# Designed miniproteins, single chains, continued (4), part 41

Each design is a single chain, and the fold is of that chain. pLDDT is the mean over its residues in the fold that is shown.

## One batch from the design tools (miniprotein)

Design m13400
Fold by ESMFold2-Fast:
Order: structure tokens, then sequence, then C-alpha cells
Structure m13400 (fold): chain A 80 residues (1-80)
């Protein structure tokens, strides 16, 4: 099981990998970008579920959801 700190470090690694993939293909379609965001969210949620403390886990899940919503808005703006 992971501590909140370890989970945050692993989630940051997943997020950094997502940004690298998005930057590597700036001409990717909206659907391809959304798929990468969904895959990253799934990985981050799997990491958060390994946190033993229920309150810390819940906060991490909320942070993941907020990050996903922000990324989706950025993708929508790029397609305008």
Amino acid sequence: MLSEKEAKEKMKEVFDELLEKLNANPNASKAERLKLIDEAEKKMLEIAEQVEDEEERKKLIEEIEDTREHLIEVVKELEE
C-alpha cells in the first residue's frame, strides 16, 4: 500500500508522461488526446486506490478529477 506522498509522486509521473505524449504529437485529433487523458486518469485512479487512508484517497481522487476536467477544457479550446 502507498502513502499519500508516494501516490502523489507516482501520479505526477503519470501526468508528466501524459504531457510528454501530448507534446510529441501536437497534430493529434481531439479523440486521440481525450483517449490519452482517459488512460492517464485510469492509471492515476489505480494509484490513488492503493492509498490506505480513506480521507487521503478521497482527496487524491478529487484532485485527479479536477486535473482531468482542466485538460479536457484545454483540448476543447485547441479544436476551435
Scores: mean pLDDT 78

Design m13401
Fold by ESMFold2-Fast:
Structure m13401 (fold): chain A 84 residues (1-84)
Amino acid sequence: SSAEQRQIAELIGLELRTLAALDAGDLEEATRAARELAEHAKSLENPTEWDIKALRRLAERAEAAGLEEAARALREAAEELEEK
């Protein structure tokens, strides 16, 4: 559906935005993007194993950058998707 396509496009956009901010060392933007990503990911109706893996990898990178709350939010979202 067009709604599902928009949801997937937004997920990919937020993943790329979070990754770009982490790569740039923009901790403020990385934290904001990661929180938006975690909230959006929790709304996914049909999560894939790749979506969960991407969240876990971004959580690991956020934690390495010292963004403990952002990393926790991403891990929590990944765990919630795994239970669906």
Scores: mean pLDDT 85

Design m13402
Fold by ESMFold2-Fast:
Structure m13402 (fold): chain A 92 residues (1-92)
Amino acid sequence: MEAELRRIEEALERLRKLKASPLVIKGVETVRRTAERLARGEISILEAEIDLGMALIQLGVAKLINASEEEIKAMEEAIEALERMLEERRRS
């Protein structure tokens, strides 16, 4: 859980250093917020799964608007971290 949250924060820091598109940065900020709420038990598994689905749509849009390879990798890392947190919660 803490490792996944750190991975999301590192991805967001990389995107800010790259001066990524505001849409890409906002997408990862939403993933971070969902992950933090999931870690605190403030959000249901279903609501977090819906937020994950929205993040995957945002990743698709980033690819469509020709976001850089580095921006796409950072988004994918943040999404994978949230997916892992959800899998851990489903096992609990």
Scores: mean pLDDT 84

Design m13403
Fold by ESMFold2-Fast:
Structure m13403 (fold): chain A 68 residues (1-68)
Amino acid sequence: MGLEVNNILQKANDSVKAYVQGKMSRDDAIKKLEEQKEKLLEMNKKNPSRIIDSAIRSIESMIERLKK
């Protein structure tokens, strides 16, 4: 579980970095973040945990910052 959550958060951070570096559009970065959030939501349905809840909130914060 923890390794999967870390992998999802790493991919989320990589998408934000790619956007900041001009390698990815804002819309593409948001789509990637939404994909990672959906994976966490599916994991949370099977095995609810505070770690997954925290990771979901982290990705939601990233999406909100990119939409502003």
Scores: mean pLDDT 83

Design m13404
Fold by ESMFold2-Fast:
Order: C-alpha cells, then sequence, then structure tokens
Structure m13404 (fold): chain A 56 residues (1-56)
C-alpha cells in the first residue's frame, strides 16, 4: 500500500503541471489501473483520478 500511495502522489503532482488534455489522460490511466488493482489500491487510484480531473 505505501508504494501505491507514493506512486499516486507522484502522478497527481505530474498532473498539476500538465495541460488540461494531459490531466484528462492521466485521470483515464489511473481509472484503467484501478480496474486491475486490488480493492485497497483501487480506491487510491480512483481518488487520484478524481483529484486529477478536478484540476481541469
Amino acid sequence: MEKAREEMERVVALAETSSPEGQRSIAEGLRSKAKEATPDERELYLEAAERAEELV
């Protein structure tokens, strides 16, 4: 879980410096990973995707 959380924070930080199109692409990638992740990690990916979408 720690590694997944660290990864999510890094991805969200990357989204903050990206264009709106890039932010949407990052959010889509996070949602895709959530579908394949464990239940615990799935929620982390979905939260990160929502945060990235809110930046747009």
Scores: mean pLDDT 74

Design m13405
Fold by ESMFold2-Fast:
Structure m13405 (fold): chain A 81 residues (1-81)
Amino acid sequence: SSEEQLDALEAALRQALATESPEAARRFVRTMAELALKEYENDPEALARFVEMLRALAAETEDPEVRAVLEEQAARAERVR
């Protein structure tokens, strides 16, 4: 289900943000956002949940460059529909 996929994605993003370098974390966020946008392009509920996830992660993130990427990808997802 999309709920299970999004829960797994959140866990993976949290793990990457906690364990990877800032450069690797930014790359992972961009890659996951691209995949999520493609997967959920016709699922506005799943896309809205993904946006909420990225904004929550941005609020918890101390690194300003990683936070900026999370906010950029959330804004991009919000514009898709």
Scores: mean pLDDT 86

Design m13406
Fold by ESMFold2-Fast:
Structure m13406 (fold): chain A 73 residues (1-73)
Amino acid sequence: GPLLETLRRALESDTPLADEEHTESTWRVLRQARPDDVRRFEEEYGEEKLRRAVGRLVSEQFGSNEPSPLFRP
């Protein structure tokens, strides 16, 4: 799904990692809101890479006026 592709792109990004608190909070919410996508990414890349991808994605989206692809209504 779109989240899985977004996480893959973030993993390959040169974007600096967000701070530990924001990364942990976002990762926790994603695991609850999108368990299927999170599990699929973890199976392919592992938990450490998922955490890094989330950290980069959080950094990229700070200050964005676009709706986050992580949280669709």
Scores: mean pLDDT 70

Design m13407
Fold by ESMFold2-Fast:
Parts: sequence; structure tokens; C-alpha cells
Structure m13407 (fold): chain A 78 residues (1-78)
Amino acid sequence: PLKEALELAKKGIEAFNNGDLKEAAEYLIKAAQILVDAGLGGKEAEEYLKKAKEYYEKGDYEEAVLYARQAVNIGVES
């Protein structure tokens, strides 16, 4: 779970650096979901992941990236 999530997070950061915000959000949301499903980061990571998905559905990919990245960071640090 952790290795797979880190690989997806790396792809998300690469997409972000290339200006592909939608693709970045997709990768970071997938990474955060894997960590949350593995029980990493607790309620805080789950709440940030939920916000990331809400912003993604609204087409606000910049906010989706910010929240998904926060969820990944909390999950990795747990």
C-alpha cells in the first residue's frame, strides 16, 4: 500500500509540475485513497481526501491537488 501510494504521488507531483492539474489531482487522490484504505493518517487524512474529491467533482483541480496532497502527507507521516 505505501509503496504504491508513493509511486502514484510521484506521478501526481510530476503532472503538477507540467501544469496538468486535473491529472495531478487524479494521481494524488488515488494515492490518498490507498493510504486511507490502509488505515494510514486516520480521520484527518480521510477528511482531506473527502474535500479533494469534492473539489475535483466541481472542476476545481487546483484545490483538489492541495487537499489530496495534504491527505497523502498525513498518511505517509503516520
Scores: mean pLDDT 86

Design m13408
Fold by ESMFold2-Fast:
Structure m13408 (fold): chain A 65 residues (1-65)
Amino acid sequence: SELQQLIQEAVKLYNRYYEKLSPEQKAKVDELWQAALQALKDKNYAEAQQLIEELIALLKEAEAA
């Protein structure tokens, strides 16, 4: 599924770039990750997908820097 592929990409980027993030970016990543997990538990897959896409975008900023 698209959501499953996005989760895998987010995990890969998290493991690679999280430690290079600013404290403010880390806090935002942590918030988005927790919100996405809650959406998945609630079976709100559309919200989970949006949150994971935001998470990926933030982690890619660390890759570009």
Scores: mean pLDDT 84

Design m13409
Fold by ESMFold2-Fast:
Structure m13409 (fold): chain A 95 residues (1-95)
Amino acid sequence: SLAAEAGREIVEAGLLLANQSKNPDVVVLGSLLIMLGTTTIRHQDRLDADGLQGVVDAARKAIAQVSAMDDPVGPQAIELLQRAVELAEQARREL
């Protein structure tokens, strides 16, 4: 599903930040994104419009947080998170 695809992009962004950043705060954010993405994948068939909006809002907040941290891997993680937002918004439109 598109929700599962959004969740996979969020997991990929989280793994990138957690494994490649030297900043402990960025590593923690990456770990939180892995949890968000895996939760989105697990509950993909149960996410209503409000649940999908929650995923969009969380991913957008993560983009803002990554941008503020100015980490070298940030731009790649932001690109993955932007794809996740687009996929989650499409999933919400298809309900």
Scores: mean pLDDT 88

Design m13410
Fold by ESMFold2-Fast:
Structure m13410 (fold): chain A 118 residues (1-118)
Amino acid sequence: SDEEIKQALIQTLEDMVRRLEAALAALDDPSVTEEEKRAIGRDLIDQLENARLFFDYAIKHSKDPELQKLAKELKEFLDEAIERLRTALENGDVDAMKAVLRELIEKLKEFIEKLKSL
């Protein structure tokens, strides 16, 4: 049902926010090596790509136009964030990775509140 899709989206986003906050803390830790920071970046890209597949599912199977609209907006934002993370990772730019993670956390929290208001 649309309610089940909505609740699954909320749970997925809340889990993602927690993982992004943990990753951001690790990227700020001077005891974490550059190799470990790159591994964190690669793992986050994989996690975001997996979340994107679920948003595709929500878009295709939801009958609620507002839920479909939010899932589409979220997917577009995630696609842009993934490409920015890939670029930062390729350049070894940890500050750029942290900037993307901060923006992702803020935006995902906004989407959670929008979903809860449906």
Scores: mean pLDDT 87

Design m13411
Fold by ESMFold2-Fast:
Structure m13411 (fold): chain A 91 residues (1-91)
Amino acid sequence: HMDDRLYKFDEKLKKLLEEVGLKGDTATFQEIGDAVIKWINKNNLIVKNSKTPIVDVSGTLLGEILGRDKFDLRDLTPLREAILKHTEEVP
């Protein structure tokens, strides 16, 4: 797959990931991304009345991690950049 390396996540990301059952302080980039999407679905953050699949993260821990109130699920670049900002690659 794209990246099988482990990434150590900070306290904010760890708190979010623990809510969806991702244990410990390290995971692959794919596992972190999948867990964040699971967290979005668990919290019903996808705006259903939009013609685009917009996620409203205003007032949430994920909004703090992303540094923004909304993003488009068709462009995961903001999510990828936020994960990289809140993780450190394990040697």
Scores: mean pLDDT 80

Design m13412
Fold by ESMFold2-Fast:
Structure m13412 (fold): chain A 61 residues (1-61)
Amino acid sequence: EPPVLSEEEKQELIEELTRIAEESTNPATVAFAEGMVELLRQGRDEDAVRARRLWEATFKS
């Protein structure tokens, strides 16, 4: 069974979310991105992936 995120995927996701938090002027987007980075840094990869899927469903639906 593959891990939820590979080390490369996790690193890329942290970098992307950090960029979003730094560049966004929307406080809700910043808070969400920072929350996902914190989950990933704590090793809560499944929680971070679930949060990202919820965010994508909200913004792409």
Scores: mean pLDDT 73

Design m13413
Fold by ESMFold2-Fast:
Structure m13413 (fold): chain A 63 residues (1-63)
Amino acid sequence: SAEEELEKLGKKAIEAAKESAEKMRKELQKLADFAESQGAEYKKKARKIVEEAFEILGEKELE
């Protein structure tokens, strides 16, 4: 389902944020492309995941 794919892509983006900014950007692009294909509601959900990923990356880079 679209919800399951969004969750899988989101999980990959969050895991990538823990590793590096480069990996995070690559996975976030896949998430954004998928969400764009599904419509406004999925773009809202993807935006929440993007915010979480950037927060994790920021915390890692400050450490």
Scores: mean pLDDT 78

Design m13414
Fold by ESMFold2-Fast:
Structure m13414 (fold): chain A 107 residues (1-107)
Amino acid sequence: SNEPVVPSLIFMEVDGEPQLVLAGGLTQSELDELIKEGIITDVGVVEAATPNGSARKVRRYVMTEEGAAELARRLIERAQAEYGAPREEILEELARVAPLLAEALEK
């Protein structure tokens, strides 16, 4: 793919619950499509603390539980296409790196 990959970390908020997550190989074009469809809302760049306590500037996306479930589906589909791993293994990894997205998919 010749499309630029989005930053490895994005700040997500699902129904007011914030989480810093890996982008999971989504391109900027795919994120723009999610915004156009109203699945996620780009609220600009924010300064977020990383797990090691350092601060960095990340792009923040806000979404409903339904939007989070759709984003989770697209991340799983992308990972299956790129890595050929079983769906169950990808779901375990998603729950590890983006638990709010994994939880939304189960609801």
Scores: mean pLDDT 67

Design m13415
Fold by ESMFold2-Fast:
Structure m13415 (fold): chain A 55 residues (1-55)
Amino acid sequence: SAALAAARAETVRRFRERYDEIENDPSLTEDEKNKRIKELGDELAAEYAARVAAL
């Protein structure tokens, strides 16, 4: 559906933006970046599931 496609596209865009912020943060170690990226993935997966459930 168009609504599902839009929700997916928004989630992918948010992940890309946040991923770039984390990767380009000079204050973070590689271990800290890996942890934040994993947390980001989990957070956005939960957010996407909630959006799909609301459709």
Scores: mean pLDDT 85

Design m13416
Fold by ESMFold2-Fast:
Structure m13416 (fold): chain A 80 residues (1-80)
Amino acid sequence: RGAEEARRAAEAAERGDALEAAREAGRASNAADEEGNIEASMSAGVAAVAAASGHTSGDPEGGARVAAESARKAAELAEK
């Protein structure tokens, strides 16, 4: 389920593991999209982009924070 993947993405982002956060957020986005949960899919997609962009733009802490918040929201939306 997308909720489990989104939770894992949030945990990875909180640890500073941008690569794992992006992977799990991508899985969460795909799972939510397959179930027609567009809000969860979009939130997970934002988390994946934030994790990747934070690493490349030189603001890894800011990227990780946004990724964790967006992934947490995706998990909440996917549980409903």
Scores: mean pLDDT 78

Design m13417
Fold by ESMFold2-Fast:
Structure m13417 (fold): chain A 77 residues (1-77)
Amino acid sequence: LTPEDVERMLRNVMLGNIQLLLENQEDVEKKLEILRKEAAELGLSEEEIEELKAEAKAMSEAEKAALAAAVREAAAA
């Protein structure tokens, strides 16, 4: 694995953790602080953390849109 592959894997792990946090919302601030600390240990900036949060939200929105599209497709068929 290249260093770039490792960084991408770590970024995907952080994204997954943020995704779960957004879905559950329990103790959000405490969990966000832990994620920020972990991300800082990985060398991610605050901007990168905010980008991951935005990406996680966009993924949730895209997944909801995909489900809606699938329902419309089934109804149209």
Scores: mean pLDDT 62

Design m13418
Fold by ESMFold2-Fast:
Structure m13418 (fold): chain A 47 residues (1-47)
Amino acid sequence: SMEELRAEYEKAKDAYDQAVIDYYQGKVSIDDLQKARGAYYKARVKL
């Protein structure tokens, strides 16, 4: 449903937002940031 797709999008967006913060704080690698970004873009395309 659209509600399920929206929930997946919000979850992926929050994870990506957190990964950006963690990356700039040196807590995660660029590979981790890229994975979070990819998941966000994938969820966004489904809306």
Scores: mean pLDDT 86

Design m13419
Fold by ESMFold2-Fast:
Structure m13419 (fold): chain A 93 residues (1-93)
Amino acid sequence: MKYLAFAFDENGNVVGSASADTEEEARKKALELMKKYGAPLGAVVRIENGKVQSVEIIDREGNVLKRVDTSGLPESLAISIASIEAREVLKKL
């Protein structure tokens, strides 16, 4: 099991990424990336056995704006699914 952290610009494009071994470290890294790049949204993605298990979209204060459990999509789709979810959240901000 591992976690990916992303930061997204106002158009839902990835501006920063990191990996972590725990959800707490991934959340911390997402917040650090958001601060570094001035990004409005971040994501924490849970990976297990090479599959995306969940995507969590967070704001700059660490509040969870959206959480999605996936059907175990391939890890190679992690950025794509996180970007789609970030864009959906941005439409409502």
Scores: mean pLDDT 85

Design m13420
Fold by ESMFold2-Fast:
Structure m13420 (fold): chain A 70 residues (1-70)
Amino acid sequence: LDLEGAKKSLEAVKKAAEEGNAVAAAVGAWQLRQNTTGEAKEYAEKALELAKKGETKEAARWAQIAVDKI
């Protein structure tokens, strides 16, 4: 569990969503998944799946929920 890494990953996903960069959002969400456990990890996994589908704004939303659940 790396809370600072999780927060950094969240900021990367949010920035990628503002830029419409689905690949960067997916990379950020994958890093967030590695830095979370339990319920937070499930939400990070949801963010990664949304980023892979190009849903960058929804990916950022679920990444925020994941960090808030740590």
Scores: mean pLDDT 82

Design m13421
Fold by ESMFold2-Fast:
Structure m13421 (fold): chain A 64 residues (1-64)
Amino acid sequence: GDAAFEAAKEQAIKGAEEFKKKAEEAGIPVELTIEETEDTLTITGKVGDDTYVLTYSREDLLLL
């Protein structure tokens, strides 16, 4: 259901924010950009000189 997907998105976002805080405490700069649609969550992370893009579908967060 939508409530489960929303809860899963919130957990993914919190995990990314916790990662950013721990990485910055270790001296690694992290910039996070979070974009949500009805069926996807995209987290773009710039970690030092590297950029990572993670896209989660509804199925990825609820079934995987």
Scores: mean pLDDT 77

Design m13422
Fold by ESMFold2-Fast:
Structure m13422 (fold): chain A 69 residues (1-69)
Amino acid sequence: SQEEVDKYVDELERKLKDAVEKGLSSEELQKILLDHMKEMLDKGVRPMDVTKVALRGLGYLVELELRER
C-alpha cells in the first residue's frame, strides 16, 4: 500500500540523513540502502514497493548532496 511505502521511505530517509550528517562514505551509504531493502524483502514487502522505496531514498540522497554544496 502507499501507506506502507511511505513508512519505509520515512525510515530509510532518517537512516540516510543520520549517515550523511555523520560523514559516512558512499560505500557505507550503499550498505545502509541494501540492508534496508533486504529487511523489506525479508518482511514480505513486494519487490515493486521495495523498488519504489529505494528510488525515493536515492532521490533524497541526491537532494541532500545538492543542499550541502
Scores: mean pLDDT 82

Design m13423
Fold by ESMFold2-Fast:
Structure m13423 (fold): chain A 95 residues (1-95)
Amino acid sequence: AHDTFRETLQQLGFSQEEIEAVLEALERFKEKHPELAENVEKALTDILFIQELITEILRKYGKTLGELLKELGREETVEKLVKIIEELAEKGFLE
């Protein structure tokens, strides 16, 4: 799942730093919500989940993931991504 997700984001033009920030946020989410760990692994192969995650980042912050990383740094960006993943889980995107 992680390798396929990484390759998909690379093909979409994401930097290695952006990809690693998303993967770190997903790992933190799994640690906080271990009951959803298998749902996260399935979602990493779901193009609709990937598209919605990207869309929600832009919708919520009005900035790209790369712009957030440059302005806020990795730690704060990862923390914000965890909150977006939690919101997507509540909306049923992690099923």
Scores: mean pLDDT 78

Design m13424
Fold by ESMFold2-Fast:
Structure m13424 (fold): chain A 96 residues (1-96)
Amino acid sequence: MVGHGVMVEQADGNLVGRAEAEAADGTRYVAEVTRAGGSNGDADVTLTTTYPDGSVETEKFTLSAEEGDGPSGARVTVSGRADAAGGPVIALEHVP
């Protein structure tokens, strides 16, 4: 399953968004993404993976441009310009 989110400008000028996805085995992914306002470059991602047994892993990484991979089983993509109406779009998907 693919999760989608949009990034929204915060009081500090940064763009922040969230996307959630769930795999068929019950593994749940939550991506929280921050990008500097006016920037179309790097985005900081916090990816939280909850496994079917209830164990939780958190990874922090930086996306360059529009691509990035989290822990095994998840892909995070950010598309669109920081100045786009509605902000950049986040996609989060389970990768087999």
Scores: mean pLDDT 66

Design m13425
Fold by ESMFold2-Fast:
Structure m13425 (fold): chain A 95 residues (1-95)
Amino acid sequence: SSAIQQQIQQIVDQAVNEIAKLMGISDEEVQELRSRAESYEELLGMMRALAGEKSLEKLKVANEEERKEIDEIMKKINEILQQAAVQIKQLRDQM
């Protein structure tokens, strides 16, 4: 269904945009991942990996308060990814 495919695209685009904003991922970095990903699930996995790399770089120079903030951001990113994965699976099960 084209309508289901559009809903999946909207879920993925929302998740990608929220993760990029939370971790300071640039539009150019997002475009690079979109060009390499062969599926929406792969794109979300690549976004998780890049967010992890950026969080580790930030942690190298972070004080105790900043480390807590980075941990909270990563928890939010994992929640966004889990919610997107559940919604995509539910929509794919309707195809």
Scores: mean pLDDT 88

Design m13426
Fold by ESMFold2-Fast:
Structure m13426 (fold): chain A 62 residues (1-62)
Amino acid sequence: STVTRANNLIGDLMDDSSRRGGDLLDLLAASTDDEARRLGREMDRLGRETNRMIDRLSSLAS
């Protein structure tokens, strides 16, 4: 069903986002202040994209 596919895609997206977030945190720990600021913006973008995709997939599932 469309709902099942949406849930599977959300799960995959969350797994990918978690892994990328972990990688960004590792880079952040080793970064200069300027690099840390840039990585922080990337993390914020990732969070927004993930939430937007979850909302969109949930809205389309019926």
Scores: mean pLDDT 72

Design m13427
Fold by ESMFold2-Fast:
Structure m13427 (fold): chain A 94 residues (1-94)
Amino acid sequence: SQTLLDLEEAERLREQLREEAERLRELAEKEKDEEMRRLLLRVAEAAEAAAELDPETLVENQRKYIAGRPLEELDPAFQALVTLLRELVAESRA
């Protein structure tokens, strides 16, 4: 039963990542600032890459992230996504 629950959790997370990437690409299309547009596209690409991970890796990395584990313990795709999201938040406040 745990394997089925993990597969359902992974599919839900994958769908969320893909939907977020689509939203970011739409924001980039309307963005007039070149630097911000490029950052939005890089975040979208990182989310798409994370969405391509296998179900076990997706669930494991989501749990590590929620538990506050160091970025270095995450899959490189998740590390890139979190790093770029932090850059996007910082740039939006500058």
Scores: mean pLDDT 84

Design m13428
Fold by ESMFold2-Fast:
Structure m13428 (fold): chain A 73 residues (1-73)
Amino acid sequence: MKELEEKIKEILEENGVEPFFAALIAKEAVEMYQEGYSPEEIAKVVKKALSKIVSEEKAEKAAKDIKRLLEEI
């Protein structure tokens, strides 16, 4: 799961999220995944968190990329 957390963090940083916030959001996404939430539910939560930090376009791209990553596991 550490590798998954790092990959999510990288996607967030590429979309303009500060490293500290990227780490917090990535940790939450991994915890949700481990609790059995769907990739769709996790992407929705991530997009909501990002909408306060980055543009809507970047929030949507990051959420979509994270959803794809979680679907590939």
Scores: mean pLDDT 83

Design m13429
Fold by ESMFold2-Fast:
Structure m13429 (fold): chain A 65 residues (1-65)
Amino acid sequence: SEEEEAGLRRAGRALAARARAIAEELGPEATIFYSREGDNFYATVTRGDEKVTLRADRDGTVEEV
């Protein structure tokens, strides 16, 4: 449905925004890897030995895992 598609786009946008903010804090050598597993979206931000993994659910809630 249009509502379901809008929700998925919102979740992905929220995840990308949070991941980009973390990458900016870590510095110019930070990289972001995005993946999806079912209803969960993931972003892994890495810089050298530093690694932060984020998960966004179908409702658009973003948390560190």
Scores: mean pLDDT 79

Design m13430
Fold by ESMFold2-Fast:
Structure m13430 (fold): chain A 73 residues (1-73)
Amino acid sequence: DEIYKLTGDKDMADMIANAKRRLSEVDEKLAQETEDLMIQSELTKETDPVLSRKLMLQAVSLMIRAVGKQNGA
């Protein structure tokens, strides 16, 4: 909802909502950190595209870590 309000992109909002839902079953803190990074990435993409890309990559890294925990790494 927050990202849909900011971007108007339903696909982006759905993707983030699904990622947060899956992450919250493993680690609620990682889910929140991932959402915060994705929101910051979207807010900065026009003013600082380098920072936006870095924030998105950090979010992806957190998602990979959460998947690793879920698979019993």
Scores: mean pLDDT 68

Design m13431
Fold by ESMFold2-Fast:
Structure m13431 (fold): chain A 73 residues (1-73)
Amino acid sequence: DIEEALKEVREAALAAGLPQEAADLLVQQLETVAKLLKDGKIELAKEMAEKLIEVAPSEEVREEIRRVYELAL
């Protein structure tokens, strides 16, 4: 369930010390990745997801981002 996975990303981001606004922005960016995957724009979605993983504040946030990406595939 992608909605549950997005909730886990938000909680992990908050636990890593991101302010609420930054955690909410990360979730919105991942919702965009999921929409791109659903629309068949796989290369653009992968590029966006990889960028979010690279700038993620912790390994826990990176793992939750990967989970959202894999569930959206």
Scores: mean pLDDT 85

Design m13432
Fold by ESMFold2-Fast:
Structure m13432 (fold): chain A 100 residues (1-100)
Amino acid sequence: MMLPTQRAVAVVKVTPDQKYSDVMLEVRLESDGIRVVSRVLYKKEYDGKAVVVTGRMLGSSNPIDSYEGYSYVDGERRLLDVTLVDDSATDEIEKRVKEV
């Protein structure tokens, strides 16, 4: 079976009471009917802003177990690294995801 590729945009609103760099957030990605949960590192810059998360499912029957996530800014297969998008419009955020 071919490995599916998922690109999704997650709008993350984090609570200020979370410890920065010590707490991770889980964002749910849904693309082409496949739901995965991605984990991102909390930063204050994420509060109330859109976060772009990209990733690839490794053909696992459990997407959480075999998910590969990475930031297109960092170029790493690190799910902990995400791109912060200063945007209130979903269309512009989706455009950035397509450029990955």
Scores: mean pLDDT 39

Design m13433
Fold by ESMFold2-Fast:
Structure m13433 (fold): chain A 67 residues (1-67)
Amino acid sequence: MSEEEKIELAIVYKAAQAARNALDQGKSLAEAVKTAVDTMKEARELAKDPQKREELIKEAENYLKSQ
């Protein structure tokens, strides 16, 4: 898996967790989707920073180890 694929994996997992948490808190499906989209946009913007990019790669590697 490339570094770009690991970064995208971490972003998708963060968005999925944010959406799941929103639904578990009783928010609407529309609010959960908005939270996921906002989380993905923020994470992709942060991925332009080298230190944040490295953190996302480590998060993706942890997700892969837990499967």
Scores: mean pLDDT 81

Design m13434
Fold by ESMFold2-Fast:
Structure m13434 (fold): chain A 72 residues (1-72)
Amino acid sequence: MEELIEHIRKGIQALRKGDFESALKHFLKAIELSQSKSDLLSVLSTAQVYSRLTGDFSILEEVKKAVEEKLK
């Protein structure tokens, strides 16, 4: 759980810096570490909020794909 939260935190920090490559890597790692739908929704919700704030939806689209793949 702490590793998942740490990757979400680092992803947010990278987005605030405009480092979208690092942000994507951290969010994808958080999805990989997710053990429940609640964990996946937490990563997705974070990506949605920050995509609206930055105007860049590329991270959200990649996070959505990874979440959908993990739910199969």
Scores: mean pLDDT 79

Design m13435
Fold by ESMFold2-Fast:
Structure m13435 (fold): chain A 86 residues (1-86)
Amino acid sequence: GKTEEAIRRAIRLAEEGVEAAQEGDILRAVGLGLLAMGEALDAESKGDEKSKRAYNIALEAILAALQGDFERAREQIEELREMLRE
């Protein structure tokens, strides 16, 4: 469904953004974070609270990775995977 597709997209953005940060590609990681932020704002404008939550978690994962907190980034991605089971 639409919400499952949004959560899967959020997971991809988070995984790619975290990987970019780990590789030292800071501009790519920032760009992916901005995409997650834009998707969260779009979901909010449509009243899609679950998709908004997923994209906000993806943004938090990327921000954690940009700060060097890769354990926190992993925890956020695991939370997104749990949302697919709800």
Scores: mean pLDDT 89

